# Designs tried in a protein design run: designed miniproteins, single chains, continued (3). Part 71

Each design is a single chain, and the fold is of that chain. pLDDT is the mean over its residues in the fold that is shown.

## One batch from the design tools (miniprotein)

Design m10443
Fold by ESMFold2-Fast:
Structure m10443 (fold): chain A 63 residues (1-63)
Amino acid sequence: MEEEEEKLLKEIEEFLKLRVGALYDEETIRKYAKQLLERYKEEYDPSVPFRLQLLRWSDEIVP
């Protein structure tokens, strides 16, 4: 991965671990983090706080 993409993926993984880390293993967290990264590539709005967008997307993607 590009360095920027790797850093972003780690940021998303940390976010998910705080939200659902007790419910899912690390492999599942990484799977959902990659789905969130894909959503970011498609829908990211720089005028909206990144964490608020992550909250919305995680509610849509993570069961």
Scores: mean pLDDT 78

Design m10444
Fold by ESMFold2-Fast:
Structure m10444 (fold): chain A 69 residues (1-69)
Amino acid sequence: MSGAEALRRAAEGAAASGSAAGAATSHWDFYQASTTPEQKELALEAARLAMESGSGEVGARALREAYER
């Protein structure tokens, strides 16, 4: 299982508990904890996948914001 798959699953779990913000926070925490470009790429990709499974439009905006920060 890829890192993106693991993070996507964690983000979906957080969203299922009642908050889309929780999902965004999960993958963002991993992104900030990542020190290599490869890990950061996986975190952003997982964020995109998690958002795409629930809301493509809102997810795209959230991913862009996360990518900026």
Scores: mean pLDDT 54

Design m10445
Fold by ESMFold2-Fast:
Structure m10445 (fold): chain A 57 residues (1-57)
Amino acid sequence: SAVEQAEAELDRTAQEAVAEIKAAPDMPSSEVARLIGRILRRLGDAIQALLEARRAE
């Protein structure tokens, strides 16, 4: 279903975000802030897609 696909997408996005953080070298605080901002945006988009999929059912 669209909901199952959106849930899998959100899970994948979260796993990729955690891996990106763990793989990062010791970064300056400004770079960490930018990385977090990009991750939050991607997670927000994935969450929105899941909510829309649930609303459509």
Scores: mean pLDDT 78

Design m10446
Fold by ESMFold2-Fast:
Structure m10446 (fold): chain A 70 residues (1-70)
Amino acid sequence: SIAENLKEASDIVFEAKEKAVELKLPQEKIDEFQKEIDKLYEEFKKNGATEEDLEKFKAKVEAIMAELEK
């Protein structure tokens, strides 16, 4: 359901932000990361939060998380 997809995406946002803080990165990198994640979540909600949107959202979050480690 849309509600379940919103819950899962929200949990992913929360967990991703926690992991970024735990990495002890410079605050500037954490701020940029949080801004990008928030933008993706906003786009996900605007698109209607379907299962297809959730899969695209997950893929984009994983790509950003991988870039954060560089």
Scores: mean pLDDT 82

Design m10447
Fold by ESMFold2-Fast:
Structure m10447 (fold): chain A 97 residues (1-97)
Amino acid sequence: NERALRLQMEVGVLEVAVAVAKTSADNVLASDKPKEEKLKVLEEAIETVERAIEELRRLAEEARRLGDEEAAREAERAIRLAEEALEELKEKKKELE
């Protein structure tokens, strides 16, 4: 129970980190800031999401090893959403370059 709650909490924290990174990128792209500043924020957002995906994969494997199917499914769902966000960020960066 305590280990399951810890895994769910860690997945939730990473989901928030991905959402914040995407929101920051969307906000700077909607602004009138210079292209150089927009590229910097997009690169930082991409790095944040890539690190979150790596950590979520680690948590998914830990959950599977512990037999926590619910935590594993939640982590796998978070990975899919983070991968979608990463692809969007990479496409936006390519369009800005």
Scores: mean pLDDT 87

Design m10448
Fold by ESMFold2-Fast:
Structure m10448 (fold): chain A 97 residues (1-97)
Amino acid sequence: MEEINARAPLEDLRKALSLVQEAKTALENGDVETAIKLLKEAIDVLARSPSPEATLLVIMLHLTLKDAEKGNVEAALEGLDRIIERLQREIARTEAE
């Protein structure tokens, strides 16, 4: 729909995926502070995208961030797994177009 924004989302999606994967690893290692930092960075990256999928991912990231901040590590990890799957699908879909 927007020619200029069509390419920026792919780079942003890849950056967000990397940050979310790093956040998952940090959380699995008990480094909640690093995970929170990385999740906030992923939110900032995706919030620059005008796409509906990026907006949904930002909402999911905020919910996961809240779970991590509350010490609900299991719920946060489940949220991260869903976000990773959605990011991977969106990247694959964007690259195929």
Scores: mean pLDDT 80

Design m10449
Fold by ESMFold2-Fast:
Structure m10449 (fold): chain A 80 residues (1-80)
Amino acid sequence: EEELEKEIARLLAEIDAHVDAGFAHPEQLPAHLRRVRVLIDQLGFLLSLKSIKKATEFRDSLLAGVDARVAAWQAEQAAA
Protein backbone atom coordinates (compact mmCIF):
# COMPACT_ATOMS: atom_id res chain seq x y z
CA GLU A 1 0.00 0.00 0.00
CA GLU A 2 1.08 3.62 -0.63
CA GLU A 3 1.12 4.54 3.07
CA LEU A 4 3.39 1.58 3.88
CA GLU A 5 5.73 2.56 1.00
CA LYS A 6 5.89 6.16 2.30
CA GLU A 7 6.73 4.99 5.83
CA ILE A 8 9.43 2.64 4.48
CA ALA A 9 10.96 5.52 2.47
CA ARG A 10 10.89 7.78 5.56
CA LEU A 11 12.67 5.17 7.71
CA LEU A 12 15.33 4.60 5.02
CA ALA A 13 15.97 8.37 4.86
CA GLU A 14 16.31 8.51 8.68
CA ILE A 15 18.82 5.62 8.60
CA ASP A 16 20.95 7.46 6.01
CA ALA A 17 20.71 10.72 7.99
CA HIS A 18 21.91 9.03 11.21
CA VAL A 19 24.85 7.31 9.46
CA ASP A 20 25.87 10.63 7.86
CA ALA A 21 25.53 12.46 11.21
CA GLY A 22 27.71 9.80 12.87
CA PHE A 23 30.43 10.30 10.24
CA ALA A 24 30.24 14.09 10.75
CA HIS A 25 30.50 13.66 14.56
CA PRO A 26 32.55 10.48 15.15
CA GLU A 27 32.29 10.83 18.96
CA GLN A 28 28.51 10.25 18.54
CA LEU A 29 28.79 7.47 15.93
CA PRO A 30 27.95 4.63 18.42
CA ALA A 31 24.74 6.44 19.48
CA HIS A 32 23.76 7.03 15.82
CA LEU A 33 24.44 3.36 14.95
CA ARG A 34 22.26 2.26 17.88
CA ARG A 35 19.44 4.46 16.54
CA VAL A 36 19.97 3.00 13.04
CA ARG A 37 19.51 -0.54 14.39
CA VAL A 38 16.24 0.53 16.07
CA LEU A 39 15.04 2.07 12.77
CA ILE A 40 15.96 -1.10 10.84
CA ASP A 41 13.95 -3.16 13.39
CA GLN A 42 10.95 -0.82 12.90
CA LEU A 43 11.28 -1.20 9.12
CA GLY A 44 11.47 -4.99 9.49
CA PHE A 45 8.27 -4.93 11.57
CA LEU A 46 6.40 -2.96 8.85
CA LEU A 47 7.61 -5.37 6.14
CA SER A 48 6.64 -8.38 8.31
CA LEU A 49 2.98 -7.30 7.98
CA LYS A 50 3.24 -8.58 4.37
CA SER A 51 6.00 -11.25 4.57
CA ILE A 52 8.17 -12.27 7.52
CA LYS A 53 10.74 -14.01 5.26
CA LYS A 54 11.19 -10.98 2.97
CA ALA A 55 11.32 -8.68 6.02
CA THR A 56 14.14 -10.75 7.55
CA GLU A 57 16.11 -10.82 4.27
CA PHE A 58 15.67 -7.05 3.80
CA ARG A 59 16.65 -6.29 7.42
CA ASP A 60 19.80 -8.44 7.15
CA SER A 61 20.71 -6.72 3.85
CA LEU A 62 20.30 -3.24 5.41
CA LEU A 63 22.41 -4.19 8.46
CA ALA A 64 25.17 -5.52 6.18
CA GLY A 65 25.01 -2.34 4.07
CA VAL A 66 25.34 -0.06 7.12
CA ASP A 67 28.23 -2.17 8.48
CA ALA A 68 29.98 -1.95 5.07
CA ARG A 69 29.54 1.86 4.99
CA VAL A 70 30.96 2.19 8.52
CA ALA A 71 33.91 -0.12 7.67
CA ALA A 72 34.70 1.89 4.50
CA TRP A 73 34.55 5.18 6.46
CA GLN A 74 36.80 3.77 9.22
CA ALA A 75 39.30 2.56 6.59
CA GLU A 76 39.43 6.08 5.08
CA GLN A 77 40.05 7.57 8.55
CA ALA A 78 42.83 5.03 9.23
CA ALA A 79 44.53 5.66 5.83
CA ALA A 80 45.86 9.04 7.11
Scores: mean pLDDT 79

Design m10450
Fold by ESMFold2-Fast:
Structure m10450 (fold): chain A 82 residues (1-82)
Amino acid sequence: MLDIPLLSSSVEDIARAIVEEAKRLGQSPVDLFLSIVSPLLRVSRELLLNGTPEDVARASPVEVRGVSGRWLEALRLVKKLS
């Protein structure tokens, strides 16, 4: 589910895979990440970029709140690597 599209289960490997794929496609790594994760967490791209972890968790459905922090850490690493 969350790991299959990115070929990895670790936050660091997810971030590296996204950056590498975005570079190959000529896209922004952050934009590519948001296109995958925004529908997954059912929150806006703007909230993921500019919101607090608490705001994202509150906006996310209960079924995915437990993993929202993991995806926010991956976004932080994508921003750092890009």
Scores: mean pLDDT 70

Design m10451
Fold by ESMFold2-Fast:
Structure m10451 (fold): chain A 79 residues (1-79)
Amino acid sequence: MRLEAERLVKEAEKADVGGKHKEAIDLYLEAMRLRGDSTRAQLVSLKSIETVYENMGDTKAAAYARERREELEKQAALE
């Protein structure tokens, strides 16, 4: 639901700032799952996950999140 997804995003932001990067990623992924029917929400969550992975220095995971975001963005831009 919208309110739950927003709450998870805020909790993920706090976790990332607190150095709990894995917890932040898990929270962003859960928010994305709750809004799986919203392409825009998925794009925002994937961008946030990419940022957390970059903060961790995990370039492989960041690249994976970026690739999924770019593919979804292209699909949304077609029509």
Scores: mean pLDDT 75

Design m10452
Fold by ESMFold2-Fast:
Structure m10452 (fold): chain A 77 residues (1-77)
Amino acid sequence: MKEKLEKEIEEGVKRIQVAVLKKYADKLTDEDLEKMASKNKEFVIKLYKEVLEILERDPNADPEIIEKVKKAIEKIE
């Protein structure tokens, strides 16, 4: 029962992260992504990888957002 609640919270947080990326993805430049990564590289990589995993499992996900997330991860690594 606790696992189910934790899963719901995790899914909620991930949905917020995806919504934020969708809203601001069109405003983010490659330079902005690199600058964010340089300050907290491991955290940003982990965050983007989790978002990418969610987007790849969602058949209704915007391919443009998926591509931007992939490029962000590739550029940070």
Scores: mean pLDDT 62

Design m10453
Fold by ESMFold2-Fast:
Structure m10453 (fold): chain A 84 residues (1-84)
Amino acid sequence: LDADGERLAARARDLGRQVVATLDPEEIESVEFEEPVLEVGPDGSVTGRHVVTVTLRDGSRLTITVEATRTPDGRETLRVEVSE
C-alpha cells in the first residue's frame, strides 16, 4: 500500500472501532473486523473500506461499513453505513 492508502485504511479502521464502542457491550456476542480494502473509482478517487460485523446476543447481525475516500481534487470524505 502507498502512504495515502495506508492512511485511509487506518482512518476507516479507527472510525469502525469508534462506532462499535458506541454499542452496548452487554448486547454484543462477537465482533469481526475484516481486512481493509483499497479501491480506485472510475473518477480516480481512492477509497479505503473497512467492514465490521457485529453479532448480537439475540442472534441478529449488524454490518458496519466505513469508507474513507480521497477524490482527485484532494477532498476527503468519511461514510458510515449500518445494515442488518
Scores: mean pLDDT 77

Design m10454
Fold by ESMFold2-Fast:
Structure m10454 (fold): chain A 61 residues (1-61)
Amino acid sequence: SDVELLDAAIEALRAGDRERALALVGQLPGAGEEVVALMAAQPTEVLIEALEASRALLLAE
């Protein structure tokens, strides 16, 4: 599920594994090459906040 992919990506970022986190985000529907490229340019803390916000939005639906 999308929530499971986000949870795994957040865990990978917190563990310092940016490569795994970006690969997991790339599996999300709508997360094309440009989204992954934009995220790769961001600091880890900003990525964690963005993914946690996305997770909260998915759970609110």
Scores: mean pLDDT 79

Design m10455
Fold by ESMFold2-Fast:
Structure m10455 (fold): chain A 74 residues (1-74)
Amino acid sequence: SRAQQLYQLGLQYEQLGDLRSAASYYYQSGLLYEQQGDYDSASRYYGRAAGLYSQIGDGDSARRYGLLGSRLSL
């Protein structure tokens, strides 16, 4: 699926050390899983994006995406 392809791109950019691009792809993958009703996968990928923003030092984005994931993890 497109969601899985975006997740794979996120993994590739993370391996290259481009954490901002990786976080963007994880967020886009999460959005598509959320649109499909797969809230578990969406929550997981939002959490991964939040983790990368934390590593970058962008605490505001880390908190925002972490909260998105937590709201879906019911």
Scores: mean pLDDT 84

Design m10456
Fold by ESMFold2-Fast:
Structure m10456 (fold): chain A 62 residues (1-62)
Amino acid sequence: LKEKAELASKAGKMLREKGITDPRKASKELLEEIAKELGISTKTAKYLLLNGNRIGVLAATA
């Protein structure tokens, strides 16, 4: 859970560095770049970005 929250935080930071604040607006190419940087699959990167708020809440309530 904490590890997933950390990855979600890093993915979100990379998205914001590209000027994108809404994960749904991330291009497939950007998702692939984030996945490569974090050493995860594109599916995992997309999941973490779309569920970052939920993952953050779950980590905070541990």
Scores: mean pLDDT 69

Design m10457
Fold by ESMFold2-Fast:
Structure m10457 (fold): chain A 60 residues (1-60)
Amino acid sequence: SMLTERERVALGIRRAAERHLGRVPTDQELLDYLQNVLGLPESLARSYVEALRRALRKLE
């Protein structure tokens, strides 16, 4: 299925978080990474977590 730009970026951020943690992040770990490592405000960080959920549903 076609991914949006935000969904593609979310997948890239998930890969970066996986490298940082040494494992696949949970939603909470991803949210913490977005805010504490990347410095994103909470609202934007939550939007990326939601975009990742949508991307994963499309890719299954």
Scores: mean pLDDT 86

Design m10458
Fold by ESMFold2-Fast:
Structure m10458 (fold): chain A 88 residues (1-88)
Amino acid sequence: SAAERARAEAEAIHREAIQEISERTRDSLKGQKGAAGLWLAWQSDARRAALAREQALASFEAVGPELAKEVERLWEEAEARARALLAA
């Protein structure tokens, strides 16, 4: 259905945002062992991260508060785009 396709595209947009954050922060996290582990887990499980958003953000905040803030910003942008698709 159109709703199912919009949902799938919303999930893809969310995953794209996560990949963009990864590329922007890769070198900054090079020396942060904890951050690297959390980052890999989130990239591999973007859909589950969306369902447990607050827990995922809290984990990133424990490692790097600025990273969590950037993640939240990109997540909000991805959700706004997804919401526009679902409204169509």
Scores: mean pLDDT 54

Design m10459
Fold by ESMFold2-Fast:
Structure m10459 (fold): chain A 115 residues (1-115)
Amino acid sequence: HMEEQKERERRILEAVDRIFEKLKQMLDEAYKTGDIEKVKEIKEILRLMGEAASGDNEAFAKIAEKLGDPEAAELFRNTELTEEVRKYIADKINELKKYLFEVLDKLGITQEDLE
């Protein structure tokens, strides 16, 4: 039914927003504390999310579990992601990657320091 479909879409988008808000919070804390290792971990999570967003819903669910959101994990595991939702996720990944590189620049970390 249309109302049921809209509610599921809303819940999926809210779950995506929670995951990215948590990653941004972790990145903000890493910036405040100068925690380079945490920034590297967030970069790796974003890389894995990019791979998962190409069609591996189970991989996305596992990422949500590791970030402490088992409700989002169950939602991703039991719901097919539409092309529109995948595009939204890709846009969020690109936005957070931009912020991550801004944080690295502000911390004085060079590209070589990440190798």
Scores: mean pLDDT 77

Design m10460
Fold by ESMFold2-Fast:
Structure m10460 (fold): chain A 133 residues (1-133)
Amino acid sequence: AEEKVQELVEEAERRAKEIIENLDKMTFDEAIKALSEFARWVAERLKELLPELTDEQAIELVKAVGDILIRLVYEVGKKFGLTDEQIINLILLVKSLEQAIINAIKAGDRERVVELLDALPQAIEDGLRYAKS
């Protein structure tokens, strides 16, 4: 279980780094799509792995991937000219979703965990599109 957690975090970090390094080659729409696809990949991996973990391990994993997603939101926001307030609001959105998932894990509410993870890619896309509008 611990080995699978470390492998997921390391792969998430590699994928995030690749997105950040390629931002100069992307339009804002392409960056939103890349971030949404990253969030979808993370959500699918979490749906598979979280049932194998203790609550403590699951919470730490959710926090670790949440931090990576926050970094991506920050880098995309800075690259495409979002204000500091817009970037902060997006970070708060990610933190709110992270806390909702953690609360569902603590409650043993697997259906709610899946619902929140499935909503994550669209929530990030909508948040970024709304910020620039």
Scores: mean pLDDT 89

Design m10461
Fold by ESMFold2-Fast:
Structure m10461 (fold): chain A 71 residues (1-71)
Amino acid sequence: MRAEEAAREARELVERLIARGYSPERAAAIAATAVSIRAVADVVEGKISVEEAKEMARAAIRAAEETAARA
């Protein structure tokens, strides 16, 4: 499931960034942005639809914010 995959990637990236000394807020912003850029790249390459990319971006943003809020 693409949205679940995006959420998982965002959570893992937030945790990795916090472990490297980034603040939770900064880690969430970087993680959400990175996953969103990848989703846009997949649309350009014809791998997913624009609607799937929007769903992935929403899932990534939510997962990143929720993970950072728990740190």
Scores: mean pLDDT 83

Design m10462
Fold by ESMFold2-Fast:
Structure m10462 (fold): chain A 85 residues (1-85)
Amino acid sequence: DVDAALAEAVELLEEAKRLGNKEAEKYALNAIRYFAHYQRTQNPADLAKGYLYLGLAYEALGRLDEAAAYRAKALALDPTLQPQP
């Protein structure tokens, strides 16, 4: 559910800001942008990138189980996606 994922990305952005984790903050912002774009376009590529960046935000926060789950969702939509370095 993209609405739930968007809300979750907003919560992660707030958490990243409280922790001063600039990497997680940037990834959460990218996830928000792609989910918002998907709500307008219905393009599955935008949804896949949203899940990818949400997973990267969780990874940057050390939340590896949530990161793996969102990476799997992204790869299910677009198998060519790879984790950013």
Scores: mean pLDDT 84

Design m10463
Fold by ESMFold2-Fast:
Structure m10463 (fold): chain A 64 residues (1-64)
Amino acid sequence: SEKLEEEMKKLIEEIRKLSEENTPAAQAERWKKAEEMHKIIMEMMKNGIGDIGKAVKKRRDKLK
């Protein structure tokens, strides 16, 4: 979980830097990193989807 979160944060930062570059090479690299980020998100959802959903519901009920 912590390692996946760190990897996702790193990819987001790299995508952000690449978004400042307006070159075809930067766009291709951004696409690759976005694909890796998508895989990490899916992995995180698979590993904790039940717990995350329960935590979100509890937070929502507390705010209402």
Scores: mean pLDDT 70

Design m10464
Fold by ESMFold2-Fast:
Structure m10464 (fold): chain A 83 residues (1-83)
Amino acid sequence: MEEVARALEDLAEAVRKGAPDQEIANKSVAVRLLLVAAEIEGADPEKIAQVRELVTQADKAWDAGNRDEAAELYRQAAELARS
């Protein structure tokens, strides 16, 4: 889950600094792919589900234009993935 946590931290920073939408979208896809890889490698299914839920909430906040909320939710997902 460390790779997932780092990718989520990178995504949160990109959102905070107002990176281009394409960069944010690419980082979001990378996070989703890393979560699938972690699941295949035997990471805790409950933890993966909780991280996915926070990422989904963050994606919705970003789509709604609530960038500060999106960045905070990605940060929370990163902390959960690391724990």
Scores: mean pLDDT 87

Design m10465
Fold by ESMFold2-Fast:
Structure m10465 (fold): chain A 102 residues (1-102)
Amino acid sequence: MREALLEQARRAREYSEALRAAAEALEEAERSTDPAVAQRLVDEAVAKAGEVGPEMARVVQEGGDHILSGSDPRLAAIRLTAVKVAAVGYDTEARVYERMAA
């Protein structure tokens, strides 16, 4: 039981870190004035979100597409916020599992 909780905590922590990296890359892409740099940062963010799962990769890709197209900054912000909320959720989950394992 304790080892299973620590494994769940470790996985949640890894997911939180991957999503934080994805969010940071999306924010850097939004600030970039170079389209090639912005595309590379979006690709990096999608790869990091993919470590969590295909649904998170899709959310990040949608956010990145809105950043790259510039067509709806509000939708880009909504997707970025969803990624940040998910990262905080996994960080909280990791802390709960670590506390339960103690």
Scores: mean pLDDT 87

Design m10466
Fold by ESMFold2-Fast:
Structure m10466 (fold): chain A 91 residues (1-91)
Amino acid sequence: MLERVRELGRRLVEAVRAGDFDTAVRLDDELSKLAYEALKKGDVETVSEVLRTGIELLKVLRDLGLISQEEADEGIKKLEEMKKELEEKLK
């Protein structure tokens, strides 16, 4: 599951950078379904990887001018806090 999430995340970011939003929406839906399954199974590492992809996406959307700097910064901070909390549970 983790490698599948990593691959889908990379493809999602590339689709957004390329302006291929039809592909991006499809990949985001697949990634969200895998994240939900990982969360139900307590697969914290996979959930953390999905959050990392979300952070990267917010940075790309900001850089493309599709969201404001303030919206990106707020979203990134929230996702980074969630990721840190999940990673602490692995120790």
Scores: mean pLDDT 80

Design m10467
Fold by ESMFold2-Fast:
Formats: C-alpha cells, structure tokens, sequence
Structure m10467 (fold): chain A 76 residues (1-76)
C-alpha cells in the first residue's frame, strides 16, 4: 500500500500526472489499494491536472518574464 503511494507521489513530483493516474488504476485492478483510496488519489490528480496546464502554459508562453520576475525577487 505505502509503496504504491510513494511511487504515485514520485511521479507527481516528476510532473508525470498521466503515469501517476495509470499506476493508481493498475494498483486498483490488482487489488493493491482499495477503491476508496484509488478514487481519492485520482481526484487529487485531476485537481493537479486542472492547475498544471495553466501554470505550464503560462511558463511556456512567458519564460523570460517568469525568469525576470524570479531574478528581481531573488535580488531583494
């Protein structure tokens, strides 16, 4: 159980939300986690996926602006 949670967390930290979702689904299919635990993990991944595309798109569209702002803040 905890091994699956650790692997899902590692994939989320790496930005692989699709891989994390697939791992949760496979763990549920194999009976390694409960249906309730799988639903909770998938709900969290969906919430992160909803936020991540907007953040990633902004960074991709404005890399210089993001870098300049971070440099400005770091200089304070």
Amino acid sequence: KREIVAEVTALVRAGDLEGAKKLVEEALKKGLISEEEAENMLAQLEALTAEAPEAAAYIAANPEEVAAERARVAAL
Scores: mean pLDDT 67

Design m10468
Fold by ESMFold2-Fast:
Structure m10468 (fold): chain A 81 residues (1-81)
Amino acid sequence: VVEAVREAVEAAKRSGLTDEEIQNAAIRGAKRAIDEGRLDEIPVYAVEEILEATKKKGASPEDIERLERALEQVRAAVAAR
């Protein structure tokens, strides 16, 4: 989980997001997971919001694909708990 989240953060930084933008996206994801009662999926929701922020910033298709792969890795790690 930690490694996949780190890969997502690095991909977002390469796409031009600031640390503040990434942190705000992660907090938004965590809040949404809490509101939906999916506390075990907080890392998944955080990476989903980081991916959406990266798409909105106009990231390349390659950077988006890297983030989508990181999201799938986080989902797999959470499902294995």
Scores: mean pLDDT 78

Design m10469
Fold by ESMFold2-Fast:
Structure m10469 (fold): chain A 70 residues (1-70)
Amino acid sequence: MDEMWERAAELGRRIRELRERGGEAVEEQLKQASDLVWEALQAAARGDEARAEEYMERAERLIDEASKLV
């Protein structure tokens, strides 16, 4: 649980920084990544750790892709 929250907080910070630098060019990808982080936290809260990890990995991939555009 705590590790998942720490990952979510770090990804949230990265999303904010990339949004500030990339603006409109990365907005859609960062919105999708933010939604996936939220889905991961909801899955973790339900005890579905495997699904939470899957959503978190997808969010990380989208953030990495967005970082290449800025």
Scores: mean pLDDT 82

Design m10470
Fold by ESMFold2-Fast:
Structure m10470 (fold): chain A 73 residues (1-73)
Amino acid sequence: MKPVRKIVRKVSLPDTMLRLIIGSAKAAGWEVEVLEDSEDGVSKFVITEPDGNLLEVEVDKVTKTLTLTYYKS
């Protein structure tokens, strides 16, 4: 898939932001897959919407950076 949107943000509470994003996706009934989960490093997840669109969520806990990459099927 081609990335159609990429957002990079600095976050003060990366774990809280990640929980909010993943919790919102699960509440919407979307599929969540864990690709990488590190307590002190990088955590990476893929969220699949019912229409097959993908949201890749990456949090770098060292740099406190959130990266969201959206892929349209």
Scores: mean pLDDT 79

Design m10471
Fold by ESMFold2-Fast:
Structure m10471 (fold): chain A 101 residues (1-101)
Amino acid sequence: MSVEELVQKGEELLKKAEKAIEEGDLKKALEYMKEGIKVVVQLMKQGALKEAKELLDKLVELGKKLIEKAKEQGDKESELEAEIQLGIALIIHGVIKLIGG
């Protein structure tokens, strides 16, 4: 998959995840977030660190929205899983900074 195709896939996953959050389908939003993180890793493997960081920054914001919605719904399982995925995204951000310098 090309860098351009991966960026397009990441943007589609973000749109689908935001829609799922609006619809209250947190499990589906979490699945899209997990797939988005995989796209970030694929971009990193291709040396597309700028594109990886841009997608990752958007996934961090998505994770925060997901945590807020889970709290609103009293969905402690989805809240915990969203916090774990946000933690993974922040670790990957640190890795991009380490290898991109």
Scores: mean pLDDT 88

Design m10472
Fold by ESMFold2-Fast:
Structure m10472 (fold): chain A 92 residues (1-92)
Amino acid sequence: DREEWEAEIARFRAAMERLAERLEAAGVPEAAELVRRAAELAVEAARLYREALETGSEELLKRAEELAREGERLFAEAVELAKAAGVDPRVP
């Protein structure tokens, strides 16, 4: 359902924004920026993946995979920066 999917995306964005705000408050604004960028890439990847499933487009699937991989890389970098600053990014 499109409405359920949009609601899931909204919840994901809200969760990632809360994480970014917490990282900024903890003194790691660079990690917060990476989290926000990773979240946007993840949302775009999910959108392209959904379109690829609807159309059967191999090019859209490939692009979704590329964006997802880049988002994961940025998120991993944010996690390492947070850990170096003594912040656990997994704690709500």
Scores: mean pLDDT 83

Design m10473
Fold by ESMFold2-Fast:
Structure m10473 (fold): chain A 103 residues (1-103)
Amino acid sequence: MDYQAKLDQAVDNLRTAIDNNDAGEAGRALIERAYYKVKLGEDLRKALSDLWVVSQLKSVTESPELARKALQVLIEARMKGIYTPDPSLLDDLQKEALEKFGE
């Protein structure tokens, strides 16, 4: 499976959701971005930061698929001894999602 292509798609979906003021799709894209970062062996703190941003959004799409992806990110981070995101190190898309959709 091409996880890099899936990550790139999640980034594009997040950008599109932000541009369209769609908080539910922004949350979906953030969870998928976190999941594919984990599959690619990227920095787990960055993946946890995506999930932390989702927790701050006014609206989240409920889906068993997304819940399983989020849980997998949390399990993988915990197995590597990483328990907390760093909110001070958010990327520009995470900051824009929080500004538009944060509570």
Scores: mean pLDDT 79

Design m10474
Fold by ESMFold2-Fast:
Structure m10474 (fold): chain A 103 residues (1-103)
Amino acid sequence: MLSSLKNSFERHLALVEAARRGDKETLLELAEWAAKNGDVRSVVEAARLAIEQGDEETAVRLIELAMKAGASVEDLKELYDLAEQKGFTRAAEVAKEGIEKLK
């Protein structure tokens, strides 16, 4: 229990730090690892951080990865709302398509 919680927290901090530094490569690498290991939450968080940092191209890639990893309609709606708030039309459209496919 403690080890699992610590690892999840450490991954979250690594994602935040990569996004804060503008390190797209590390952000994508961490998200891809998370997707392969069933950590959908970290993939969704990476997409959210990319939107917040103003990188629509990386956000689109991370939203597509989140969809493949099994992100819920609720997760995709959150990403859609954030992308729309930032004016990221492409990222918002990808999230919307994902929501429609899951319904």
Scores: mean pLDDT 79

Design m10475
Fold by ESMFold2-Fast:
Structure m10475 (fold): chain A 79 residues (1-79)
Amino acid sequence: EEVEKAIEEAEEEAKRMGEKIAERLGEEYGERFYKEAVELARRLILENPERAETEAAVGITAAAIRVIGDWLEESGLVK
């Protein structure tokens, strides 16, 4: 299935990126990113399967922005 393949590829990319985030910001933020990236990418791919690769990238990017924002706020850097 083209949709399932796109989701699997998005999960693999999210895992790779999440490991890098965990190395820099801590395991908690890497785990939050992975969960949000997978959930958002999956949702967007299912909404627009003909643009699956683009939707995966959008979902992963949005999750990264959100998690970095959470990290900045929780670390007191944005208050």
Scores: mean pLDDT 82

Design m10476
Fold by ESMFold2-Fast:
Structure m10476 (fold): chain A 77 residues (1-77)
Amino acid sequence: SMSLEEVLEQLKKTEERGKRFIERLKEVDEERARRWEERFKKIIELAKEEIERGRLSRAHLLVGSLDTLIRMEEVIE
């Protein structure tokens, strides 16, 4: 079973990664950065809602998926 502390730590790390990614992207493509900010905000909000509902495994998967998506953008695109 995932602990709340583990999920919150992952959420924090992913939010930090996302903010750094978006900041770098703003220097190259401001419109793409804006679209990523909107997407990022929505997924983080969904993860927080899952945490509030006690669905820690779902929150963990959402946060992990977002982290992977950001890493793919940084490496592949």
Scores: mean pLDDT 85

Design m10477
Fold by ESMFold2-Fast:
Formats: sequence, structure tokens, C-alpha cells
Structure m10477 (fold): chain A 84 residues (1-84)
Amino acid sequence: MIQLTPLQRNILVTLNGRDVPLTVNQIADRVGITQTTTTFHLNRLVDLGLVDRTQVGRHTRYRITDLGRRTLVRIGGNNQRDRF
């Protein structure tokens, strides 16, 4: 069972909307948090397999994985009828 913080969910939503690799700075700007906080959460998401990192020149870029997209759908990205 994968549990995400609200910030981790916001990072995944940001990456999902682009389907292209983003830098830490681009993610931080879009989510409205610091680069340090963004990097911390990205490391956690990479460890969970929800985000991939790729080195492009001197910049590290991040993209959402298939698992990351499926996780977003399961945790409230749609109007599914659930019992709680």
C-alpha cells in the first residue's frame, strides 16, 4: 500500500500533466515549494518507483512512471464510487 503526502501527490500531478522530464526548479516553481523540499520528496518518489530521474547534461530531470500514474488514479484522480 502506497501512502503519499499532499506534497508528494502535488509533485506527481505536476509531472503527470507534462508527460516530459522536468527539472527540480520547474517542479518547485509549479508546486510552489522550495527546491530543497522538492528534492527531498522526489528522492522518496524515486525510491517508491513513482518517478524516474535522468541526467541530461548538467541537469537532472524527473518524469512520472506508469506506477506513479496508476497511484494518482487510485488516490483520488477520478469520480469513482467508493465505500468508506
Scores: mean pLDDT 75

